# Ledger of designs, part 101: designed miniproteins, single chains

Each design is a single chain, and the fold is of that chain. pLDDT is the mean over its residues in the fold that is shown.

## One batch from the design tools (miniprotein)

Design m3508
Fold by ESMFold2-Fast:
Structure m3508 (fold): chain A 70 residues (1-70)
Amino acid sequence: SMYGIPVVEPPPAPSEEEREEVRRRVEISTEAIRAGVEAMNKALEEGKSDEESQEVGARAARERRRELLE
């Protein structure tokens, strides 16, 4: 270490395959989150409660993620 303190080895760097998998998962998660936010905002515009709108958003995000993982 820069100060002579023993450094705990970090976990090994991810492989190219692992990096690609993570990138794909991030893309899927990002798309699912966007779908959830859009559904939640639409429910709020329709006059649904914050709680109902959050449930609608969570459901839409789960459904979108499921579709993308097919």
Scores: mean pLDDT 77

Design m3509
Fold by ESMFold2-Fast:
Structure m3509 (fold): chain A 76 residues (1-76)
Amino acid sequence: SKEKLQEQIKLLDQAIQGVQDRIAELKAKKAADPANAAALDRQIRALNIGIDNLKEQKAIVETQLETGASATEFLS
């Protein structure tokens, strides 16, 4: 349903924001502790891959929402 797709987009946006917040924390730690920069950079790179995957999932759900919303409006 449209409502389920909208909730899924909301959950994906929350997940993306959570990962972005974690990346910001790791960047702050990297600035405070340059000796561990390489390890923190590896964690940041892994989290950025996670964001890319979540954004791809969001794009799919947004396409489904656009298609489903148009069909529902035509039937209404």
Scores: mean pLDDT 84

Design m3510
Fold by ESMFold2-Fast:
Structure m3510 (fold): chain A 74 residues (1-74)
Amino acid sequence: PDPRDLLSPEQAEQLDELSREALRALVAGEPLETVRARFDARMAELKATLSPEQQAAADAIAASLYALMDQLAA
């Protein structure tokens, strides 16, 4: 099943906004470690408001972004 199906549209939009912000910062030339630390901090705040099942879904979505961030920083 798609992990996005466990999130409400509003929760999915919050994750999409965090992802867009991280990618914009990387293309603007910010260091990967700085961008990732900021994303991780914002993700932790969001996850504190989610159920355990929704946290697992958010982590799965974040894993895809982490892979993309690593590719862009290489």
Scores: mean pLDDT 80

Design m3511
Fold by ESMFold2-Fast:
Formats: structure tokens, sequence, C-alpha cells
Structure m3511 (fold): chain A 69 residues (1-69)
């Protein structure tokens, strides 16, 4: 799976960014990875933050904005 390959390619630094922006469970992590692939985005801290905000806002989670600010 392309999603699993993307998740396996994440560095410790990328995983820390995901944790800080509120992506703390496997389901949300999979949603972020899927959305990054759908948008054709490079796996960077900036793109991870952007996609994580987009995904979690869509889920009604507003606390992620505090982690990005």
Amino acid sequence: SAVNELLASLTADHLEVLRKVGVTNAEDLTRVATEMLNQGLEVTKENIIKVSVDVQVAEGIEDIKAAVA
C-alpha cells in the first residue's frame, strides 16, 4: 500500500511534528498520509502541518490550531 510505504518513510522528526499537531492515533495518521498522497505533496514538515490541520478541522478538532500557532 502506498499509504503504508509513506508511513514507513516518515522520519522521527516528521512523527514528532504529527504528534505536536494532534495526530495521535493510527486512524488520523492514516487519513493524513492518504490526503498527502491524494494531493501529491512532498513529505515535509510544512506539508504535514498543513494536511494535519485540514484533516482535523474536517473532523471538528480545533485544538490543532494551537499546536501550529
Scores: mean pLDDT 77

Design m3512
Fold by ESMFold2-Fast:
Structure m3512 (fold): chain A 86 residues (1-86)
Amino acid sequence: SSKEKERKKKLEEAEKKLEEASKRSQELTRQEQEALEKYKQAKENKDLSEEEYQKAHQELLEVIFRTAEASLTAMGYKSLKMGLES
């Protein structure tokens, strides 16, 4: 039926979006760890300018928020896929 075809297309679309979101979340998690290490090094570096310290802090916050958004997006598509498989 047309309803079954629509459900199958939505499932395939959800699977593709989940794969993309999961890959993005993994990459951003890696970037978050790198930004955290950079921020920790900035705290220990007595020769670092206040501007460089603030930059490291802002970069960490930006990556944290982007990582959280990507993780929530992946969870959303995972939930959608599970609903369509029911």
Scores: mean pLDDT 83

Design m3513
Fold by ESMFold2-Fast:
Structure m3513 (fold): chain A 60 residues (1-60)
Amino acid sequence: DEELREEIEERLRNHQPRARILAWAESRGLGELAREMIARAAEKLGTEEVFDSGPLQPPA
């Protein structure tokens, strides 16, 4: 499932919310695996909560 994991990482970097990535993977019959892989990919990228919390704000 290296390809699936790579796709998920790319989706996360492209500002895709986890729910949308999960729905996409589910359409491919991989929904159950995708939820776990999304968590793994987000943890690996260090964006586990950042992108899920909304837009970044400029430094003040």
Scores: mean pLDDT 66

Design m3514
Fold by ESMFold2-Fast:
Structure m3514 (fold): chain A 76 residues (1-76)
Amino acid sequence: VDEATAKKFEEELKEKIEKTPKGSTLTVETGLPETPALKEAIEKAKEFAKSRGVKLEIKQRELSPEEALALARERL
């Protein structure tokens, strides 16, 4: 996961958090591999959620073969 993808994910999480009522849990599922950039994006989103009284839960799923190939192509 590159920094641009992680930043986009962070922005999408923050937008969803802003639309989530205070005291609610927002659960987001992602196929993106847990890289340092993604962990940083998730931590920033969790801090934003905490400031708004929202609990953020991130669930990992396995990347589809197509998603994995797209990420591998970026290295070439």
Scores: mean pLDDT 72

Design m3515
Fold by ESMFold2-Fast:
Structure m3515 (fold): chain A 116 residues (1-116)
Amino acid sequence: DELDQLLEDFVNGLAKALKLSPEEQELLRRAAELAKRAKSIEDAIDKLLAFGEQNESDVVYGIAALFSLLLSAKSEEEAYRRALQFFLAMGLSEKEAEELARIAVEVLQQMLAREA
């Protein structure tokens, strides 16, 4: 499944770039599972916000906020720029930020395509 692979790449990329603990990485994997089972991207964002708050995970909460910003973008190019700026603001290198921004936009596109 393309979405499953993209979510795995996203979780692994974030874990590496942010040097996440095994516990934090497990929270991201659970968050990805919630997103896959959501009825829509909006449902996924709501579930991720609640999960981040309940588990006191700044990373999961931040990712939910990111996808809210991407969903409100007027174009794919605007979504990519917003994702890139988000990851750069988190202190990622240019190369890491570009790769994760690309994956984040692809995740959004796959979730929107699933709703159609």
Scores: mean pLDDT 87

Design m3516
Fold by ESMFold2-Fast:
Structure m3516 (fold): chain A 61 residues (1-61)
Amino acid sequence: GHAKNAEEAAKKGKGGAEAARALRASPEAIDLGQQGAKAGEEGNYKEGSDYADKAGELLGG
C-alpha cells in the first residue's frame, strides 16, 4: 500500500545517505539520500524512491 511504499522509500533514502557517509561519498550523494528519506516520510514515495535511486547511482549501484 501507499504507507508501505513511503516507508520503503524513506528507509532506502536513509540507507543511501548512511552508506554515502561511510564511503566518504560526495555531498551530493548524501543530500540526495536525505531528500529521499524526507520525501518518503512526507508520503511522496515516488519522489523519495527517485532520490534514493540517484544516491545509489552516485555510490556506484
Scores: mean pLDDT 68

Design m3517
Fold by ESMFold2-Fast:
Structure m3517 (fold): chain A 64 residues (1-64)
Amino acid sequence: MKYSAEEADRLLTRLSVELGLVLSPEEGRELVKMLQEGASAEEVARWLEERFGADRERVVALLS
């Protein structure tokens, strides 16, 4: 998953809404950076699970 800054920001908004997450500015920047650097759906799902208790399967589905 490699996105432009604009695409990563839109995906961040979608993930926040769909998963009901409230990210700090620092957490939002880290997630955008992961998406821009081509982090896998599994890596993003793990990060969101560890920080917010997000459902990995749902995160992977939203990113696939």
Scores: mean pLDDT 78

Design m3518
Fold by ESMFold2-Fast:
Structure m3518 (fold): chain A 91 residues (1-91)
Amino acid sequence: MVEEVREKLREAAGALLKASNEETDIEKQVDLTLAAMALIVMARYVTPESLEEAAKIARRGADLAEKYGHTDVAQKLRDVAEEIEKARDEL
């Protein structure tokens, strides 16, 4: 389960990086890139005890993506957060 969560977090980070690359505003690019980096760090260090924190980081990335108009990316990150929360409940 933790390995599957790591893959989902990396996929979420990839979606944020793609959104960042599509931005022309450097401040929005930096914000989206930093959110992606937070997910990459969490993917490396996630444990069963940190699944709730991982889901919160994914939801924060979703809120940022939605704020900047990347609605599809925001939905993908919310789906990832829901899958992480489900994984936590199966433990």
Scores: mean pLDDT 85

Design m3519
Fold by ESMFold2-Fast:
Structure m3519 (fold): chain A 102 residues (1-102)
Amino acid sequence: MKVRVTLTTDRGTVVVEADEKKVIIEVDASAGGDGYRAALRGGQALLEEGLADNVIVTGSGRRAVAHVTLKPGSDPLKAALIAAEAAAEALGPITGRRVEVR
């Protein structure tokens, strides 16, 4: 199963893509948010929920990506939703939501 969650805020956009093995959290903070902090918060939320083994964050305040390795048996939809909400809340007030499951 592949899951994509897109959350829009006044300070930027969060796109999370998840499968059974990984979550990728992409943050565009060009509207003045802190992208690195937002991507890091998304990954940390998955560690706190016991869904992730590892989190690697790269990028800057304007654009950042977190690569998360999921624990075996983790639900990709649950992981994507948790990561997306945490990242978006760290970026700014959420103004739009889109969830796609394939």
Scores: mean pLDDT 87

Design m3520
Fold by ESMFold2-Fast:
Structure m3520 (fold): chain A 74 residues (1-74)
Amino acid sequence: SHREKAEEIYEEMEAMLRAGKSLNEIRAELKKKYPELSDSQVEHIVIVVKQAYLDDTEEAREGAIAYIEKVLKE
C-alpha cells in the first residue's frame, strides 16, 4: 500500500540521517529506489523527513509519513 511504502521510505531516510549521510546522498538513494518520484517530490520529502527527524516526536513522524503517502498518491 502507499502507507506501507511511505513508512518504508521514512525508516530508510531516518537510518541514513542517523548514519550521517548527506542530503545529496539521501536524494540519490530515493531517486534510485523510487524513480517515479520527480526531483521536486524528492526534495520536498527530504525537507519534511529531516525536520521530523530533528523534532524527534511521534506526531512529527506521523506527519512526515502522511506527507510521503500523499506524494506517492500523486
Scores: mean pLDDT 85

Design m3521
Fold by ESMFold2-Fast:
Structure m3521 (fold): chain A 78 residues (1-78)
Amino acid sequence: KALEIALELAELAGPVFEEGAKKGDLSALVEAIREAALALGVPEEEVEKIVAEASKKPTLAEAVAYMVDQVIKRRLAQ
């Protein structure tokens, strides 16, 4: 279940995420994951909360890990 959601998220966000990662651009990475989460059926209000919390993280890797974890958890609750 969690792995299935993670694979769907990677498929949706993967190409756009690669471009953001090359630049170290948190905004581009956040945008890619936000679009993927919405496509996976996570409510917009919940996605915006995840993005707001991720933006507080000190590193790109930590922000990305947080967003992915939260999207998977929200989808499992569906």
Scores: mean pLDDT 71

Design m3522
Fold by ESMFold2-Fast:
Structure m3522 (fold): chain A 83 residues (1-83)
Amino acid sequence: MKRLESREEAEKLILDAIREREESGAPELTVTLGGVSEQEYEDLVEAAKRVGKETGAIITVNRIGDTVKIRVMSREDVLKAME
């Protein structure tokens, strides 16, 4: 199993999650990763900030021990819910 070696790999993982959410039509999608190091967690947080700015998606990254949960939400779905 290949580990996250760079911020670009972290960005790809988040972009893939956004695409999967859009394809499914779900209001949110959560990706859970195990065995995440402190450095990999920091890379994921920075990737989430960058991708969120580029795509307009709402992305949260939560860590418990070596487990990280990445949640992606559509800004459009949030706006539609406010009708």
Scores: mean pLDDT 74

Design m3523
Fold by ESMFold2-Fast:
Structure m3523 (fold): chain A 65 residues (1-65)
Amino acid sequence: MLAEVLDRIAAEHPELRPLLEELKAAVQAGDQVKAMQLFNKILPHLTPEQRARLAVALGEAISAL
């Protein structure tokens, strides 16, 4: 779920790809603090719908840790 959301955002915002890859790596490593820091850096570049989808997917991924 999270990976699919990140891939869709990267397709629409290729310039965000490095930050999205870091966010994916932080979640995979269980680094919740780094994941939240990266999420806050990405948010200003997203539409309200993209922000909502990413927030839900990230929340679910972190809750599964």
Scores: mean pLDDT 81

Design m3524
Fold by ESMFold2-Fast:
Structure m3524 (fold): chain A 65 residues (1-65)
Amino acid sequence: SDLALGVALIRAAVLKVQGIIKDIRVEGDRLFITATIETQDDEDALREFERQAKELGVEVTIERV
């Protein structure tokens, strides 16, 4: 769903502003996220994002750097 992908992209953009997500790429119906984890709060925020994206039916691949 274009709407579901759009919602996931907005949520990813929030985490990018917070410095947790470094890069966001879209390939077809999938999100490719590059993330930097420095704290447990960063990890928790990223896990919650991943869970919410899954509930929307959006496939997310996360690369940790």
Scores: mean pLDDT 85

Design m3525
Fold by ESMFold2-Fast:
Structure m3525 (fold): chain A 70 residues (1-70)
Amino acid sequence: MEKVERFIEKLRELSKKMTPEQQKLLDEVIEDLKKATSVEEAFDLVHEYAKKYPTEVANAVARALREALA
């Protein structure tokens, strides 16, 4: 799915500009997104991450998602 692929690409770009600790968390998000079979499933994963991850990482994921959907 093109939108999920774009989302993963945006996350990889953001990962390169973040701290090593934040990069590790984003890599976990990317691996889970590779297993998603639909855009809806990817959205559910982002919502779960927002509850567990630091605000900075959660905001980066949300920004990448918005850009991928634009």
Scores: mean pLDDT 74

Design m3526
Fold by ESMFold2-Fast:
Structure m3526 (fold): chain A 69 residues (1-69)
Amino acid sequence: SPVAEAAREAAEKGGGFATPQQVSDALARAGLTPEQVGAGLHRVLEGRDGSKPLTPEEAAEVGRAAEAA
């Protein structure tokens, strides 16, 4: 998925970590709506500490979840 790839690259360029805001910005640049981005973040971050930075794999998972929303 180009969207998941964009999210993964944001974390990779951040030295292996991205904030939820940086992932949101990458997904918005890839053409997703704020509602899709919010839904993707909620699904991946639900039940874990949302203040923790995301790994490239976690960022890619947010991108996939956002596309499915």
Scores: mean pLDDT 79

Design m3527
Fold by ESMFold2-Fast:
Structure m3527 (fold): chain A 65 residues (1-65)
Amino acid sequence: EEEEAIAYIEKLKERLDEVKDGSNEDKATILLGAATAYVASKNAGLERSAKKAQELVDYATKVLE
């Protein structure tokens, strides 16, 4: 279900916000989770979920800069 996928992505964002001032390793783990969610959403045709995952990937990438 797309709503479950979106909820998972939102949980990943909450975790990233919690580790924002933490280690780059923790941030990279969230980035990998977001990228995995993006690929899974695209493969399943869940465009809303894929868009949310891509937004999180972009945000996590910025946090790692």
Scores: mean pLDDT 80

Design m3528
Fold by ESMFold2-Fast:
Structure m3528 (fold): chain A 63 residues (1-63)
Amino acid sequence: LTPEQRQAMREGDELAEELVRAGASREEAIKRGVEVMLEGADIPEEVARKRAEEAVDAAEAEL
């Protein structure tokens, strides 16, 4: 992964987790996380989606 891809993934993870903690739906949190990752770097959508899903799963486990 490039530094740009790692940064975009981190930003997407953080947003998805924040949205879950704020009471957003799983679907909305994943969607917003993926959007941030794809805007930040050239990341395959499947990879961005899987990462956002993992971030949401982690945040939900803390609730």
Scores: mean pLDDT 81

Design m3529
Fold by ESMFold2-Fast:
Structure m3529 (fold): chain A 80 residues (1-80)
Amino acid sequence: EELAPESIPGAIVIQTDADGKKTLLLFTDGNPEKTREGLKKAMELGVEEVVLVMGNGKSKTFPATEEGIEEAVEFAEKER
């Protein structure tokens, strides 16, 4: 399965560090439904952390868990 950037309302970038840890970067417009869908894909890809990047330049890191995704969605909605 491929995550093409154009298939998500914001850009998705997967980073792998020297230790093999995968982090998903999600650029979001603050829409909670779209943000949740993008972050759920991080769990499917087996990434350990997600970094949510807002259009206003704010960013925050969350664990790739259901609880972390819901906290990220709330953060995105508040910063919208």
Scores: mean pLDDT 71

Design m3530
Fold by ESMFold2-Fast:
Structure m3530 (fold): chain A 92 residues (1-92)
Amino acid sequence: MEERHKRRHEGILKSVEAIPEELKRMGKSLSPEAQKILKELKEAAKKGVPMSEIRKLIKKLSEVLQNIVTGMLLIEEGVEAAIKRNELLRKL
């Protein structure tokens, strides 16, 4: 049961960790504000914060990263994957 929460949050953490690497590959860097929000999102995911709070942090990050669409898509894909996985586990 604890493993379900861990897997859901692991998906988000992987997406958050991928953003700095993807931006570095494109020769870009995160603004200090975006870095702060990413830290908050990573800590929230580690603490098992509800998905509603995680979505609020993603929205804040999207407002800062409007010029970096790739970073947004990586976070959204991670969140959507975690949601779909949780739904499948509920059906079992």
Scores: mean pLDDT 63

Design m3531
Fold by ESMFold2-Fast:
Structure m3531 (fold): chain A 82 residues (1-82)
Amino acid sequence: SAEAEFEAKAREIEAKYKGDEDKIAEELIKISLSLPSDTPLAQLGVATAVLHKLIKQGKLEEAKELLKKSAKEVYEEVRAKA
């Protein structure tokens, strides 16, 4: 299934870039954007990666605003900028 393939790829990315959280987030965003846009797992993956990046950068107000959005809205915003 698409979910099983995504999980396998996510594990490979985490193993390959272990300790490099920024690279793991970038690669997870890339595979999430390659999935059908209506896939909840892809939307959640992108939203989680963006949230993690904002928190790491100390952008807490932007992180709070992101949490008010649905995962679908965050996914669509990231896709529009890519």
Scores: mean pLDDT 71

Design m3532
Fold by ESMFold2-Fast:
Structure m3532 (fold): chain A 72 residues (1-72)
Amino acid sequence: SMMDEKAGKKAEEILGKPVDRSDWGTIRDLAEELKKRSDEVRSDLTGASQRLYREHGRAGPAALALAIFESS
């Protein structure tokens, strides 16, 4: 799927490492969920995901989904 590939490639760009194609659908689903949330919930998720990314020095699933969402 083109959307799955887009999400997977963006995740690879953020991580600097290859992402298994079997994970592309999960990453895309998380990004789409973020896109469909209200502005209030989206704002809260943005702050939480950015904090997790900074705190752990790598993107967790929520931080990856946020980065893909912001770049879309």
Scores: mean pLDDT 61

Design m3533
Fold by ESMFold2-Fast:
Structure m3533 (fold): chain A 88 residues (1-88)
Amino acid sequence: SLEDKALELVESLPDSNPLKPQLAEKVRQLIEAIKNKDEAKIEQLLGEIDGLLREAAEWAREKGDEETIRLLHELAATIQELVKKYYG
């Protein structure tokens, strides 16, 4: 499922990235909000996740970690597909 893919992508992030725990928590919360059809919470969490993805990518870029940048882009795309499936 797209939910399982999003969780697997977060788990694949390196533990050295300080944003990994926050991303994991917010992605779990987003999946719950989607299951509960809580549109206001989904919109709030998408904004928070977007900020965290940007910060995680900046950290990875400063470390020359191209693999983590790739994983973060795939995570963002997976979240977009998950939200589109909910609203579409």
Scores: mean pLDDT 87

Design m3534
Fold by ESMFold2-Fast:
Structure m3534 (fold): chain A 82 residues (1-82)
Amino acid sequence: SAAALAAAIERGRELGRELTEEARKAQEETGEGRDVAIDKIGDLIYKGASGTPEEAAGYEEAVRIVNEGMAKAEREAREKAA
């Protein structure tokens, strides 16, 4: 249903934010934030492939947020290095 899809996407946004924070924390602690983000994205893709279409949409939204968060962090790191 449209309501189930909207709820799944909102859950995906929250999950994406949490995973982005975990990756950023790993970057600060070990410098491995990118590797952590890639691992988390792989898990989300796997879960999306095995769930309902609504669940898949939620996990796809989480992947999008993690990718955008890491791209922003990489841009900020490049600006700091310049």
Scores: mean pLDDT 83

Design m3535
Fold by ESMFold2-Fast:
Structure m3535 (fold): chain A 94 residues (1-94)
Amino acid sequence: MVTVTLKDATAAGATAVVTVTVSGIPAEASRLNVTLKSDGEDDQQQTLRVSDSPTQEASFNVKAGKNVTATVTLVDAAGRILEQATGPTVKVTA
């Protein structure tokens, strides 16, 4: 089962870096599609290649003071969805 966690962001001015940590990645997964949603903003997406590590991170620039939620979709080499997980909603602090 995949777990998605977000670390508290420290704002350096108007933007902050939010790190999405994905853990419990199965060996059959080849790609992670990470979507970060911020209130009032367009969705940000990153596609990561799965490494030999069961844990991977993706970093996003986000406006301070916004609530963010990350959704991760795991895909195998054939393009099949293996699992989809949504992390907790976190407020990016200024």
Scores: mean pLDDT 77

Design m3536
Fold by ESMFold2-Fast:
Structure m3536 (fold): chain A 82 residues (1-82)
Amino acid sequence: SETLKELAERIAAIPGVLAAEARLEDGVIVVTVTLDPNASLEELEAANREIVKLAGEASKATGLPVDVRLTPESLALAERLA
């Protein structure tokens, strides 16, 4: 849908994000995010705050839950920085 496309585009525009895609899966909006491995910790923390905000806004607008997932490579990066 256009709403899912706009959500993905807004998340992909965040500094520290390389790519984002959004799809509807069993009544849940699933957003898959690819983080920039060259991004600073500050950029990744700011990106996380903005992603949470955009996911919350999308959930309110659609009435559907939003599940934000990192790619396996991005999850490994996040674990390394924690």
Scores: mean pLDDT 84

Design m3537
Fold by ESMFold2-Fast:
Structure m3537 (fold): chain A 86 residues (1-86)
Amino acid sequence: SNDKKIEELRELYKELENLIKEAVDKGLSSDEIAEQFQNVLEKFGLFEKAEEMREKIKSLDSDSALLVVSLEAARVQVEILKLERG
């Protein structure tokens, strides 16, 4: 049902927000951000995206890596809002 999918997306969103907060608070490197982001995506069954994003983020500075995670969080929030309207 849409309700179950919304709950799963809200959990993903919360994990991504927590990653962003920890990355800022602790000054995480792009390698550390890549590893934590991969772990979050894999936890939610997004294995192919996790591998692709890990390789991409490792090539970036920490600020750019954080923006990539922030963009994914924004995409998840938009998907939640669209599902809540249906």
Scores: mean pLDDT 86

Design m3538
Fold by ESMFold2-Fast:
Structure m3538 (fold): chain A 91 residues (1-91)
Amino acid sequence: MEELRARLRELGERLLEEALADDPFSRALFESFLDMATHSENPLVAMIGAVGLKGLARRLERDEALRAELLAVLDELIAHYEKLLEEEKKK
C-alpha cells in the first residue's frame, strides 16, 4: 500500500507542475485531496481524498497519459479503502 501511495504522490506532483500550474484554485484543491489520500491514517478520509482526486482528474484535458495513469492508481487505492471500510462494518 505504501508503494501505491508513493506512486500517487509522484504522479500528483507531476500533475501539479505540468497540468495545474496556471490554475491556483484547482491546484490548491488537488493538493488538499492528494494530502488526504496519501497521508491520512483514517481509511474513510483517505478514500474521500482519492475520490476527490479522481473527480478532478476526469476534468483534466491537458495530459491524457498522465490522467489515465492517475485514474488507474486512484481506482486501486479506492478499491483498497472500500475493502478496509467493508471489513470494519462486519466487526
Scores: mean pLDDT 73

Design m3539
Fold by ESMFold2-Fast:
Structure m3539 (fold): chain A 69 residues (1-69)
Amino acid sequence: GPNNMSQNAYKGALDAGGSDKVSQMASDMAYNFYPGGPERSSRGAYDGALMAGGSDKVSENASKSIYDS
């Protein structure tokens, strides 16, 4: 569900070296995009991390972590 995807995006961003701000934005955007399913949630995590100043590495890891279940 959206909570699991949001949590996975947060952990993925942190694991890749993202700041709390970047990780929270990835998590928030993953949650907000969830009505479009996991693919949209993954896109939200990526875009959110980038918008908050995260690196490509952090953003990709946040996005990929949506599919970790």
Scores: mean pLDDT 82

Design m3540
Fold by ESMFold2-Fast:
Structure m3540 (fold): chain A 87 residues (1-87)
Amino acid sequence: SVKKVLELVKEIVELGSVEELEELIKESKDPTVRDILELALEIKKGNLTAWAALSILLTGEDVEGKDLDKIEKQLREILKKIKEKNK
């Protein structure tokens, strides 16, 4: 769901460093996940308008429920990696 993706992005921004987010963007092969991570990096840098851009992206006609489930799974894996690096 859009709400769950937004919650995951919030945790990624909160726990991830700028350097970690830049690395994750470079490693991402999914263009939608890359765009989400680029918006997360903008939010981390203080550009709060990127939250509005993220909401527009996630509610766009090109993003169906199955795509949201795949995005959520990929973001959960990213968040797990961030949490493991912070141990």
Scores: mean pLDDT 80

Design m3541
Fold by ESMFold2-Fast:
Order: sequence, then C-alpha cells, then structure tokens
Structure m3541 (fold): chain A 79 residues (1-79)
Amino acid sequence: AKEAYEYAKKAKEAALAGDLKSAKEYAQRAIELLSKVNSELAKKAIKNLQVAIEAAEAGDYVTAAAGADEAARLAKELY
C-alpha cells in the first residue's frame, strides 16, 4: 500500500509538471500494486488511476492530477 501511495503521488506531481507520459507510467505502476489488495478502497483508487491515465492520454493534466491525488488519498488509508 505504501508503494502504491508513493507512485500515485508521483503520478500527480508529473501531471502537474505537464509530464503526462511519466504521470501515466506512475499511475499504471500504482494500479499494479493496488490490484494485489482485496479492498473496496483499493478498487476505488484503481478507478481514479484509470481516469488519470485516460486524462493524461487526452492531454488533460488537471483531470489527470485530480484522479492521481484522490487515488493517493485512498491508497494512504490502506497503510
């Protein structure tokens, strides 16, 4: 859970910096880690990271950052 939180935070920071490629890569790594956690909070965090990835692919850094931020908040509750 801690590693997923750190990657979700990095995804947010990358999105805010306009580095949407890194934002997507960090969000994907956070999803991989969270997928191993059998929890409704983990499932909600994954959904927010998926939204962040789609937003990053569309060039929407604000939505990408917001999705990653919410996922980081949810992931923090897991550790």
Scores: mean pLDDT 84

Design m3542
Fold by ESMFold2-Fast:
Structure m3542 (fold): chain A 87 residues (1-87)
Amino acid sequence: METRRVEVPPEAAEEVGRIVREAILRGHDPDNLPPEVIEELGKVVSRLTGQEVLAVDTETDGDSVVVSVLLRDGDAVHALTLRVPKP
C-alpha cells in the first residue's frame, strides 16, 4: 500500500484551525484532544476533501499544533498534515 502526501484545501485548513483553537481555549491539551474533537476534525476533512478519514492525530510543535490525517480513496491511502497556530 502506497501512502502519498497531499495538500489540504485552504477552507479545510481554516475550519480545522478553528476547531483546534476552540478546543485549546476550552482547556484541552493539544497533545491529547478529546475523542469528540478528533471526530469533529475527521468529519470536517472528510466533508471538504470528499475522502474517507481513517485516522486523525494531533501533536504540539512549538507555538503550533500539527494535525495529521490519513485518508482513503479507493485502494489508495493518502496522508495530509495541517499546521495550526495556537491561540
Scores: mean pLDDT 75

Design m3543
Fold by ESMFold2-Fast:
Structure m3543 (fold): chain A 68 residues (1-68)
Amino acid sequence: MSLEELKAEFLATIDAVLAEFADDPEMQAFAERKRREVEAARTVEELEAIAREFYEWYARHVADRLAA
């Protein structure tokens, strides 16, 4: 896939997360920040780094929310 296609796919994933966590202001703020980082990314390597950080934070945040 091209860089633009990978960006579109990841942005769609972020949008799905934003829709699922509409009542979660911390998730909303984090996902919006990550959307901007994705839009600014210039290489596939940068996108992979952003995706890894997004997934790691998402996993921790969801675990914390389920434990609350």
Scores: mean pLDDT 82

